# Designed miniproteins, single chains, continued (5), part 35

Each design is a single chain, and the fold is of that chain. pLDDT is the mean over its residues in the fold that is shown.

## One batch from the design tools (miniprotein)

Design m17279
Fold by ESMFold2-Fast:
Structure m17279 (fold): chain A 89 residues (1-89)
Amino acid sequence: MEELERLAEEAARAYEAGDYLRAGRLAEEAYRLKAELAEDEGLREIALRLGELAVEVAEVAAREGEEAAAEFEERAAEELKPEFEKLRA
């Protein structure tokens, strides 16, 4: 748990520093660890997909800036919500 929290904090700091690609890698690693700790297959799939999303958001931030990344993340989260509900059911 401390390792997961450390990775999440480092990802946030990298993002705030403008190192978006590093932030995406750290966030993906944090979600990968969360997937390993998941009690069921649905939670594992959700964690892995969130890790992929974190990398995609970071790539958008690097190319188009943080405002574009925020819009992308909002849309992606809304699209993933029904899929996550199915995986948890």
Scores: mean pLDDT 78

Design m17281
Fold by ESMFold2-Fast:
Structure m17281 (fold): chain A 68 residues (1-68)
Amino acid sequence: MKLVLVYVGVSREEAERAARELAEKFGVDSYEVVEAKDEEEARRLALRYALEEGILSFLLVDGEVRVV
């Protein structure tokens, strides 16, 4: 299983910290962060990842983590 965190409005470093913490919390082996240009793209990307088998998808907008 892999965790994917789609982010917008925060730095890559902040997104990577959030993804690492979430990966530890949910016991997943790997994580990836994906930057979106705006909230609309971020929501679309997070939903696409959520539909893939073996992926836990999260959204980070302006410092707030949301489950997809």
Scores: mean pLDDT 83

Design m17282
Fold by ESMFold2-Fast:
Formats: structure tokens, sequence, C-alpha cells
Structure m17282 (fold): chain A 96 residues (1-96)
């Protein structure tokens, strides 16, 4: 279980990283493909975790959503032209 959670956290982090690159360059097909691959792998790991422990899976999902949003805000903050996306992400975080 712990190993699956760690792998899921890593896949989510990579997905956020590549999704951020797509925001900077929408024509970056490699970044888009890698983002999609990591999202799909994370989704499969999440389904396995839900089968083993639904309550733990819910806790992990909530933590990952918060951590992913924090990571996205941090990366976007390096690019002033993307301030609109930073503001939107922070607004989502406040509502969650």
Amino acid sequence: MEEKIKELEEKVREAVKYSYRVLLDPEDEEARRKAEEHVEEARKLMKELEKEDPEKAKEVLEKLQKDALETLIKELSKHPELQEYIDEAEAVKKKA
C-alpha cells in the first residue's frame, strides 16, 4: 500500500510538470503525450488503491489534489504571463 501511494504521488507530480509545460507551449506534443501517460498511470494506481482500502484512497486523493495544486501554483509563479492561471488555481484551493 505505502509503495503504491508513493508511486501515485510521483506520477501525479510528473503529470503536473508536463501539463505545466503544455500551458507554456501548447504545440509541445511530447509534453502533452507524457502528461497524458502519467495521468493514465496515476488513474490506474488510484483504482487499485480504491479496491484495497476505499477510505485510505479518499484521503490520498484529497492530499494529492492539494499537493498537485500547490506544485502547479509554484511552477506557474515563475512565469508572470501566466498570472491568470495562478489566480484561478489559488481560488480553487481556497474553495476545497
Scores: mean pLDDT 74

Design m17283
Fold by ESMFold2-Fast:
Structure m17283 (fold): chain A 83 residues (1-83)
Amino acid sequence: MEAFEKALEALRKAYELAKNGELDKSIEVLRKTVEELKGEDPEVAIQVELALRAFENAKKYGPEQAAKVLEAAIKTLEYIKKR
């Protein structure tokens, strides 16, 4: 479904930004995606929002730890989509 594709694209973009140390831009991408998804698919919006909260908590440990949170979120969403 389009909502899963939008969420995965946003998480992958946020992951690349986080890898480059652009943590604030990563947060902006995730926040915008949550707002867009709230009207389209609330369940997918919740998954992205949980990833955003985990990312914000992990960013204090550095870009590598923050990026790992997004990598885990991407894998989780890909498994859900495959079912």
Scores: mean pLDDT 83

Design m17284
Fold by ESMFold2-Fast:
Structure m17284 (fold): chain A 60 residues (1-60)
Amino acid sequence: GPLTREEAEKIAKELGEKYGLSEENVKKLAEGLVTMSESGMSKETAIALAEKEAREAALE
């Protein structure tokens, strides 16, 4: 099924800890995960794209 908001927030927090993201960027990742999942993207694909975004944000 689609990602729940609670599940998306947990994943975003874990990615934030892994990549050293700000609280603002963690919130953006959580919202992006929910939006991608609600648009019909699979959970696995949404998580993979969120991790890519987290890696890119860590380089800035």
Scores: mean pLDDT 81

Design m17286
Fold by ESMFold2-Fast:
Structure m17286 (fold): chain A 90 residues (1-90)
Amino acid sequence: KKEIVELVRRALELLSKKSDEELEALEERIIEEEKDEAVRAYALSIVNAARVGSVEDSVAGIEESLKSLSKEEQEYLRKAAERLIELAEK
């Protein structure tokens, strides 16, 4: 759980430094390249959170959600955060 929270925090911090244009381009790439619907949905949600919310509020929301998410859903969220970090670090 802590590992997933830290991955999401890192993704949000990296994405918060990007312009709206860069975030839109990233969303388009996720839609085209990510074939797992659940991973894609979580990735797009994280990008939107970076655009409109604070990192701290978004992380607090994720921590609360993780208490009720299944192991499978936690894994989708982890994969989404990892993919976003990979794309954002290029």
Scores: mean pLDDT 81

Design m17287
Fold by ESMFold2-Fast:
Structure m17287 (fold): chain A 73 residues (1-73)
Amino acid sequence: ELVEKIKKVIEEAIKRAEEAGHTDYANALKQAYELGEKIGEEGLREAARLSAMVAYQLGDTELAKEAKKLADE
């Protein structure tokens, strides 16, 4: 299920930001996720793109690649 995979990578990015102490990044991703759920699949893809950017900033290259892949498909 594509939508469920997108949601999972966003949730992983939020968790990684929180664990890294970047509460501001985590809150920004939560807001993008809420808006994405309201807009639908394309909104969730945009939230996944933001999640990829945050993951790169955190040094989580694998999470960033997965989030970008799901956003671009």
Scores: mean pLDDT 85

Design m17288
Fold by ESMFold2-Fast:
Parts: sequence; structure tokens; C-alpha cells
Structure m17288 (fold): chain A 73 residues (1-73)
Amino acid sequence: MMSREELEAEARRAEEAAREKIEKAREAAEAGDKEAAKRYALQAEFLALVYGSLSGDSEGALKLIKEAREAEE
């Protein structure tokens, strides 16, 4: 079993990765690359679910998913 410290570190990495993908989705959407925007948004949603699973922060995970969906517009 991973230590609490290791779980917190992995959760933080997943959150940071999700935020990075949200930014890339927004940039791709602004550039008119709908396929890239959708791909990055899906990757961000997956990472948000990983974050939620590791941290237990369901509200934070749902917020990241919402931001990912808004970014691809």
C-alpha cells in the first residue's frame, strides 16, 4: 500500500497534469484545432478522475472536469 505522503504526491501530480491539459485544450480551441482541444480535454478529465480517486476530493475533481469541458469550447 502506498504511504499517505506518496498518495498525496501522486494526487498533486495528477492535479497539475490535469491543469496543464486544460490549458492546452483552451489554447487548441482558440487556435481552431477542435480535435486537439477535445483530446486534451478528455486527457484532463481522465487525470481529474485519477486526482479524485487518490485524494478523495470529489468536488475538486468535478471542478477540474467542468474546467476541461469549458476549455474545449
Scores: mean pLDDT 82

Design m17289
Fold by ESMFold2-Fast:
Structure m17289 (fold): chain A 74 residues (1-74)
Amino acid sequence: MSKAEQLLEETKARIEEILADPSLSEEEKRQRIQRLFAETIEELEKAGFSQDEIDEILAELAAYTGELRARAAA
C-alpha cells in the first residue's frame, strides 16, 4: 500500500476504536476524533503530501466517521 493508504487505514481503525469505546461520552469521542484528524494532517504534511492530497484524505476520513455515526444511530 502507499503511505497515504496506510495512514488512511490506520486512522480509520483508530476512529473505530474511539467510536466503539463505551466509556467515552459523545463530546469526548468528538474531541478525540478532532485531535486524531489534526495529528493525521501533521503526519501527511511531514510526509510531503500536497494540500489537495491532504484535503482528499480528510474528506474520506470525514465521510467514514459520518457513516459509522449514522450506523450507530440507525
Scores: mean pLDDT 80

Design m17290
Fold by ESMFold2-Fast:
Structure m17290 (fold): chain A 94 residues (1-94)
Amino acid sequence: VKTTDPNMREALTLMYTGLGRYYFRQGKYEEAIFYFNKALEIDPNNGTAWRNLGDVYFKQGKYDLAISYYQRALDINPNNTLAQQNLRLVQEAK
């Protein structure tokens, strides 16, 4: 599903990233991935969703995937300090 209304896109993106983070905090990583991917279907340039997917893969011990997703978040927004910090942490853990 695609939407062209910028206000609706923003609202749906925030809802899906919020749901993703909700499930992430519960350790429900499959559900978190599902909702972050829903946000990216609406807005592929959502650096927050890319970073959050990195966080999920980091928690799963999938370090190469986590690095890839954090790099993508930084490609979209180089000033994403959380992505910068978490990328460093993943590289140190690997």
Scores: mean pLDDT 84

Design m17291
Fold by ESMFold2-Fast:
Structure m17291 (fold): chain A 67 residues (1-67)
Amino acid sequence: SLVEKLMEKLGLTKEQAENIVKAVDEIAEQTGDKEGIYKELDRLIEEGKSAREITNFIMEKYKEIKK
């Protein structure tokens, strides 16, 4: 589960992880590129980006699709 992965890797609460997953799923649905967004998220985690940086990145993409 992406929720579990975010909680384990970033130390997020369940609520915080669920909010990110919701945004990621909406980005994937709007772009049609679920694999791309998941790969980008995995890359940020592997590069050691903070929970704050990763959350901000996802939320900025989410805002972009809300044109």
Scores: mean pLDDT 80

Design m17292
Fold by ESMFold2-Fast:
Parts: C-alpha cells; structure tokens; sequence
Structure m17292 (fold): chain A 72 residues (1-72)
C-alpha cells in the first residue's frame, strides 16, 4: 500500500541528501521499515526542516513516489 516517513534535517541540503539515500535504498530492494530506519539514523536532533517521503508498493517493489521539504 503506502508508507510515509518524516525526517528532520538541519537544512534543505541535508534533507535532500537523506531523500536521495532513501530513494536509492528503496531501488536496491530495501523494505519501507529498512528505509525508515536508515533515514532516521541521519535525522537531526534540532531540525530546521522536515522531509516527508511517501513510498508505495507495486508488484512487491517499494518505491519513493513523493517527497517534500518544509520548514520545521
């Protein structure tokens, strides 16, 4: 179905880097739980921006279908 992940980052560049890493992990066959765990390892303690990622499953493959960055 769908799985949504929210991650805090220190700035927009860090948020974009986390999004790219999450998308790469999903393409390499990581589960949404594994993607979320890895993204959260990169989360900032005092975030200035929030990245939101939506993963969707099609034919047993998880993929990032939406991503956004907003002020924290």
Amino acid sequence: MTHTIEIGAANAAEAAAIIQRAARLAQEGASPEEVEAEAKKLSAENPKVIATLTLAEEDGVWRVVAASIRPA
Scores: mean pLDDT 80

Design m17293
Fold by ESMFold2-Fast:
Structure m17293 (fold): chain A 87 residues (1-87)
Amino acid sequence: MSYQEIIDKIHALILANRDNPEKSNVYLALGLAIQEAVKQKNEELLKELVELLERMAANPDMPAEEALEELREVLESHGIRFRVLPA
């Protein structure tokens, strides 16, 4: 999947979850994390983030809190300092 296809997919998922701000915020955070992975040229992080995106897209009933926890675990496993969801 190209980077543009990934961004387009995230944008579509944000729009589809417009009435669920918690879930749309997770997709936004995932998009920001993917952009950071590309900037850092971290191919392993990018792969894991794309796999998470695909799992979330395949499981629309996945709770926002579960998706956010998976995103956090992926970021922590790579020691990434980027903060995807500022307070």
Scores: mean pLDDT 75

Design m17294
Fold by ESMFold2-Fast:
Structure m17294 (fold): chain A 72 residues (1-72)
Amino acid sequence: MEDARADAPGAVEAARGNAEKAIEYSKQGNKSLSASYLTAAGIHMAAANFAGDQEGADEALKAYREAVKKTE
């Protein structure tokens, strides 16, 4: 069986990194790149949730929510 745990740390880190870049590009006025990184952060957040790592999923969700608030 494929080890879903192997994806959980990578998905959490990707969600956080993309969320941070979304905030950065929003501050620069680059709305297209900000939206792209925000979308990527959401996808990786969902991947972390599906991997079954609840702690990592909560961290990814927090990062995504903060990015949504700071880019709106």
Scores: mean pLDDT 74

Design m17295
Fold by ESMFold2-Fast:
Structure m17295 (fold): chain A 81 residues (1-81)
Amino acid sequence: DVVERVDKLLEKLKDPSLSEEERKEIIEELVEILRELGVPEEEIELARRILELEVKMLAGEEVAQEELDAVRAEAAALAAA
């Protein structure tokens, strides 16, 4: 059900042939599921950024070190809370 929906969307997101628009739509669908589950907006925005970076890396796109460092810093702050 919800878990199965998330798993299917994550599998779709791993497809390197997806267009930028298709990736954005899948990420937004995952974000809406997180909102339905009551996840705080700060955590949802972090999850969106992580998913966007994962998709770029899986598609073979270059990811700036500054983007990785920023996401890691935010994830560490949330994990420490």
Scores: mean pLDDT 74

Design m17296
Fold by ESMFold2-Fast:
Structure m17296 (fold): chain A 56 residues (1-56)
Amino acid sequence: LGPNQRRAIAHAELHVPEAAEELRAALEAGDYEKAIEILVEKLGLPEEAARFLVLN
């Protein structure tokens, strides 16, 4: 996983731990659209911020 993807997981573990494992699984599977959905829907991130963290 990239540094920004690891930061997203760490943020989820701290604030919404129930979403963290699903987020990790999506990122490890390369399901980036699912990872973005989790960040937006469950963590309340703006879509642009979620896309940046997942894709960069």
Scores: mean pLDDT 86

Design m17297
Fold by ESMFold2-Fast:
Structure m17297 (fold): chain A 80 residues (1-80)
Amino acid sequence: RLEELIREANVLIDRLEKAGLLTPEQAKALKEAVERDPSVAVLGIAVITVLDPEKAKAVQDEIDRLIATLGEIERLRLEE
């Protein structure tokens, strides 16, 4: 459910941080955005991938999975 999807998004964000795509500060901000407004988290990821396309390409599967998870979180929030 929603809590499980948020946990999954946080795990993916941690993987992106370990891969060097995110700083600890960026990872923290994205985790906060996931809980508050998933659309802001999607925009944050888009900006980060533009800033470092080489690293983003290396972890594209994790990025795609995170974006899909964020979309599912937003869908559930809208259904309430």
Scores: mean pLDDT 81

Design m17298
Fold by ESMFold2-Fast:
Structure m17298 (fold): chain A 62 residues (1-62)
Amino acid sequence: MVDEEEVREALGLMALGVAIVAYKNGDSLEEAIEFVRRVAEKLGLSPEEIERLVQDLKEKLE
C-alpha cells in the first residue's frame, strides 16, 4: 500500500507534468507556475516543497 504522503508527492509531480504539457500547448509560464502552486497548496505540501516544484518547472521550461 502507498502512504498518503507518497500519493501527495506523486500528484505534485503529475501536476508538474500537466503544467509542462499546457505550456507546450500555448499557456504562459505564469499560468503554468500558478497551476503548480495551486495544486501543491491543495495537496498540503510545505512552502519549501512548493518552491522546489516551481523551481524545477522553471528549470525545465527555461
Scores: mean pLDDT 76

Design m17299
Fold by ESMFold2-Fast:
Structure m17299 (fold): chain A 78 residues (1-78)
Amino acid sequence: NALDVASEIAAGTARKARALPPTPQGAEEVAQYAKDLAEKHGATLSEEDIQRIKEAAEAGDVNRVALITARAVLDALS
């Protein structure tokens, strides 16, 4: 279901965020990863949500990356 897909994408994106430094370049890679993984699962994230993921990743806030990604995927699938 949409919730399971959203939680899987959020968990994957959070793992990517933990593996990368909280820099503009690292944050861009996290946001791109979220976008690509969501598209693979049939969800197109908005540019606003991609920017929010990038901001959270640049701040080093992995929990916020997961939360924003999950919400974005749920919105895209509804």
Scores: mean pLDDT 87

Design m17300
Fold by ESMFold2-Fast:
Structure m17300 (fold): chain A 67 residues (1-67)
Amino acid sequence: GIVEAAEEVIREAERLIEEGAPPSVIASKIAAAGVLAVAASIEGDEEGAERLRERIRRVERRAREAE
């Protein structure tokens, strides 16, 4: 479903951070996960959407710290 797709995109973003990918590439994955979180909310999965938003915030913070 949408939540599972978003979690896969988040894992890809985490992998890209570990590999030292350019900030624009990491940001594109974070943005894609954000779009999917909005889609989950629209479909009525507020619990899934909020869980995704928390994970996105952590990944974004980690990306900033990795620089």
Scores: mean pLDDT 86

Design m17301
Fold by ESMFold2-Fast:
Structure m17301 (fold): chain A 71 residues (1-71)
Amino acid sequence: MSSEELRKALENAKKAIEYAKENKDITTIRVAIHELKELLEEAKKAGDEELVKEAEMLIREAQRILEELEK
């Protein structure tokens, strides 16, 4: 996957997380976390340290939102 495709996937995940937070959509946040973990693996293989850091931060944010929604 190209760096441009990975960055587009990251932006799509950000929008999905925002939507899930506003709508308390547990299914959407879980899907976003799964997709971000796949993106993180691809970013690591590509050696894109900036995408790795952005994906890791977004995964942590999504996991916090999921924890709040499961309470």
Scores: mean pLDDT 83

Design m17302
Fold by ESMFold2-Fast:
Structure m17302 (fold): chain A 86 residues (1-86)
Amino acid sequence: SGEEALQALLDAVDPSDREQLRAKLEAAANLMGTNAETVAAQLRALIQQGYSIRQALDVFSLKLPEDYVETGTSDADIARAILAAS
């Protein structure tokens, strides 16, 4: 579910980063006319289908820095990328 996807991403980061992660997902969701739970679930689904984190984030208008290096596709990797995106 979307709630489970969002919670998995939040649990993958330090407690001090969780509010920022939630706020970034909510901002992206507002632009798309949806909620953070749906964005979290769709990001995880795209990455599971073989899309890069950069490609998945681009769907939601989240832009990674050009020098950002993807080292994996875990929930922690996804969450760190969201925090780095603008």
Scores: mean pLDDT 89

Design m17303
Fold by ESMFold2-Fast:
Structure m17303 (fold): chain A 62 residues (1-62)
Amino acid sequence: SPLQQAKAQAQQEIAADQELIQELQKELAASTDPRKQAILQTVIGILQAAIDFLQRLYDLPA
């Protein structure tokens, strides 16, 4: 089913985005530069919003 294939792809993208968020959170914790902190926080927020959107769109668990 195209829908089942789309859900599987969304789950893979969510997992990859979650791993990226973890790496960016490590960089954020290590950073003392306010500009870099702001950029990292923005990117993390965008990735989290994308995960939330995919979870809602495909009725996936949080």
Scores: mean pLDDT 89

Design m17304
Fold by ESMFold2-Fast:
Structure m17304 (fold): chain A 58 residues (1-58)
Amino acid sequence: SMLEKSREVAREVGRELLELVDKELEEQKEKLREEGKEKLVEESSESELAALALRERL
């Protein structure tokens, strides 16, 4: 049905968006580690690191 196809497309788009967010999060973690802020990376929540990555992109 069209609804099933729409849900499948939404799932694929959601998966791709999560992969992009994960990539940005890893890049932000790597940047913090290179700056010698490894403890901040270990203590920060994923939400905080994601917010930092998004802020740098905007």
Scores: mean pLDDT 69

Design m17305
Fold by ESMFold2-Fast:
Structure m17305 (fold): chain A 75 residues (1-75)
Amino acid sequence: ARTAALNAQAATHQALADEYEKLSERFKKIAEELRKKGPENQEGADAYEKMAKGFEDLAKQHRDRSAALQAEAAA
């Protein structure tokens, strides 16, 4: 029962990590497109890069939590 619950929670965190990585990549692409449009878009590009970094940090947190839960389930 506990092992199954831990594995289910780990799977949820892994799915969230994957989703945040996708969002980070998409926002990096938006930032790159804005930079190509000219210097007047630099502030907007910086904002999207900051958001992408935020999503990367969230993905890492969920990935680390998933790994910890998997380790606990295996013990």
Scores: mean pLDDT 86

Design m17306
Fold by ESMFold2-Fast:
Structure m17306 (fold): chain A 68 residues (1-68)
Amino acid sequence: DAAAYYRRGLEALRAGRYREAAEHFLRALEIDPRFEQAEMGLAYVLGSPALSEEERRRLLARAREIVA
């Protein structure tokens, strides 16, 4: 379920694993595109200096596809 992926995203974020956190938040949004908390979590990760510009670009493209 979407909430389980959101929890995994938060756990990954706590561990400093920003790419894994983004993947989990994206999976939550694929299940529930209106999952506001997962959208906020993804936005937080995308704003993080821990991601490269290329990683941010790829993740943003995937997010746009989900919410289109």
Scores: mean pLDDT 84

Design m17307
Fold by ESMFold2-Fast:
Structure m17307 (fold): chain A 74 residues (1-74)
Amino acid sequence: MIEELIEEAKRYAELALEAARKGDLEKTKEYGKKAIELAEKAILMGQPNVPEELYEVLKEIKEKVEEALAIAEA
């Protein structure tokens, strides 16, 4: 279901941030990619009646992954 995909995407975004804090750039990239893929899949499955809130969640996930990558690169 779409809610399960969004929950998994959020979990992977958190895992990316945790990996970034540990300095694991490769895992940060892997988890970040998975988070974005799951969120985009949820939007695709909801088409054409995707609520605005779901696009906001995708934006938040992308921003969190960008933050994790910035931390891992520092």
Scores: mean pLDDT 81

Design m17308
Fold by ESMFold2-Fast:
Parts: structure tokens; sequence; C-alpha cells
Structure m17308 (fold): chain A 61 residues (1-61)
């Protein structure tokens, strides 16, 4: 089964989050992780969505 467009977008946004986190840009990384979480939620992947939302909140502290 091919991944949904939302799942593909979630994966790309998650990769952007990692890139910004590695650069020490935690605020920007959090924004990308939140966007990834939203797209995982839309694809029905609530587990990854909640995990990424928590990760984004931790980066904003």
Amino acid sequence: MLPSPEEVKATLYYAMGILYERQGKKEEAAKWYELAADHYRRSGDDENAEWLRKKAEELKK
C-alpha cells in the first residue's frame, strides 16, 4: 500500500525538524515538528502525532 500524501508530508516536515534541531534552532525545529504532527494526525497516525507534539513542546521550553 502506498503511503498517503499526508504521511509523506509528515515525514518531510519531520526531517526539516531534525535539520533545524541539529543547527540548534530549537524554536524553528518545534514549528516543523508541530506541522509533522498535524499531518500524521490527518493520516490516522495518532501515536507519532502525539509523540511529535510532545517533542515540539519540550523544545519551546
Scores: mean pLDDT 81

Design m17309
Fold by ESMFold2-Fast:
Structure m17309 (fold): chain A 58 residues (1-58)
Amino acid sequence: GELERRFAKAYIEVAKKNLEAGDTELAKNYAERAIQYAERAGDTELVNEAKELLEKAK
């Protein structure tokens, strides 16, 4: 739904900021949360974006 999509986008933004700050562990955690919400929202593009962030955080 829309709420899950909003949470996915918010977690993607937070994950990206943590990755830019060098906090790989927090970036990974937020990217994993973003994937969960994006999947529940049924938004394939957001799922892929969150998975890319997770891969970069590893």
Scores: mean pLDDT 86

Design m17310
Fold by ESMFold2-Fast:
Structure m17310 (fold): chain A 82 residues (1-82)
Amino acid sequence: MVDEKTFEGEVYLALGEIYLAIGKLDEKRGNFESAIESYEKAIELYEKAIQLFREAGDEQGAATAESNLKEAKEYLEKVRKK
């Protein structure tokens, strides 16, 4: 069960990274609404990853997901002003 939650956390972290990358690409293309949707999805996925890593006792995984969550929130804040 603990190993399963660590694996699930890694999957959610990876999905969050994909959506963050999609958001950055959409922002570069001027697709600000799509960028917002992708950044919001990345935030949700990172929050789920943090929860799973904490339940698994994976403090390093949680710290990585928290760092990525902060980045996604910063990108969302900036794109909302455009």
Scores: mean pLDDT 86

Design m17312
Fold by ESMFold2-Fast:
Structure m17312 (fold): chain A 62 residues (1-62)
Amino acid sequence: ATEEEIRELLMTEGGLSERQARSTVEALKQGGAVRLAAIADLERVLGRELAERIVRMVDSLL
């Protein structure tokens, strides 16, 4: 998946704005507390299954 596809998925499935989707992808690319906080927020908004899919997609870009 491309970064654009991940952002579009966050916007369509999660109801995030373009700014929020971009910020979320950036946070997931970082380590530590920023990444963990982004994962927790995704699980809350999208549910665990979709959040785990998004995290795997971002990790495949690294």
Scores: mean pLDDT 83

Design m17313
Fold by ESMFold2-Fast:
Structure m17313 (fold): chain A 68 residues (1-68)
Amino acid sequence: MSATELLRRAGEAVRAGDPRRALELIKEAAKLDPASAKVALQAFARTLRRQGDDELAKEAEELAKSLE
């Protein structure tokens, strides 16, 4: 599975109302393409903040900061 496919599936998980699954998929994508995963994590964190999920947003932000 490619990073692009993992990130596409993460987007599907967000639309299905499963943000924890989305984060799991983005973590897997980060192993293959940390640059693309970082961008996805930053966008995901903004969405989570707007939805009031501050704890998960913080986890996504911390992971994005750790990526090269």
Scores: mean pLDDT 84

Design m17314
Fold by ESMFold2-Fast:
Structure m17314 (fold): chain A 73 residues (1-73)
Amino acid sequence: SEKIEELKKKIEELERRIEELKEERKRLLEELKKETDLQRILELIGEILRLIGEILDLERELKRLKEELEKLE
């Protein structure tokens, strides 16, 4: 089914994007652990919070697409 293949491709793309953002979050968390400058700490926290928000939005979309795929199978 065309729709099933398209959903699977979209799911794979979202899963890759989520993993990229999680790796970026991991890098920023490691930087935060070593940082002593208050201004840079606040900048890193801001970046980490933005990444968390983006990951949550994409995970919500991923859940929606997986539910759509289950209904077709």
Scores: mean pLDDT 88

Design m17315
Fold by ESMFold2-Fast:
Structure m17315 (fold): chain A 79 residues (1-79)
Amino acid sequence: SEIEELLKEVKELAEKATEAHDAGNYAEAAEYLEEAAEKLRELAELLAKDPSLKELAEQLERGAEMARAQAEKLRELAA
């Protein structure tokens, strides 16, 4: 399903971000986190269509904002 594909993409991007960060490649880690944030937002929008999943969708939106904030900090370290 589209939801399962987005979840897999988010997991893979988060793993890549961790690997890049551990290698000291902060700019690359920031890019993966920004991509993960975009996929989390897409997932939240899909889940928000079901009223019973509204709270989960809101949590995913907050997760996306946290990922973007972390990416910004990593870009500062890379600069």
Scores: mean pLDDT 87

Design m17316
Fold by ESMFold2-Fast:
Structure m17316 (fold): chain A 65 residues (1-65)
Amino acid sequence: SIEEVQEKLEQAEKALEEGDLEKALSYLTDAMFLMAKDNIFDQELLERMKELSKRIFEKAKKTKL
C-alpha cells in the first residue's frame, strides 16, 4: 500500500540521517520493491526514492573508493 511505501521511505531517510547506510539502502530497496509489486505510481514518492538512492550511492562510493 502507499502507506507502507511512505513508512519505508521515512525509515530510510531516518537511517541516512543517522549515518547508517546499510539500513537506509535496505529500507529504500523495500520501498521500491513494494511500489513495483503494487504497481503504485506517485510522483512525490518516486522523486524521494530517486533523491535517496542518489545520496546513498554517493556516500557509499566515497567510503569505498
Scores: mean pLDDT 78

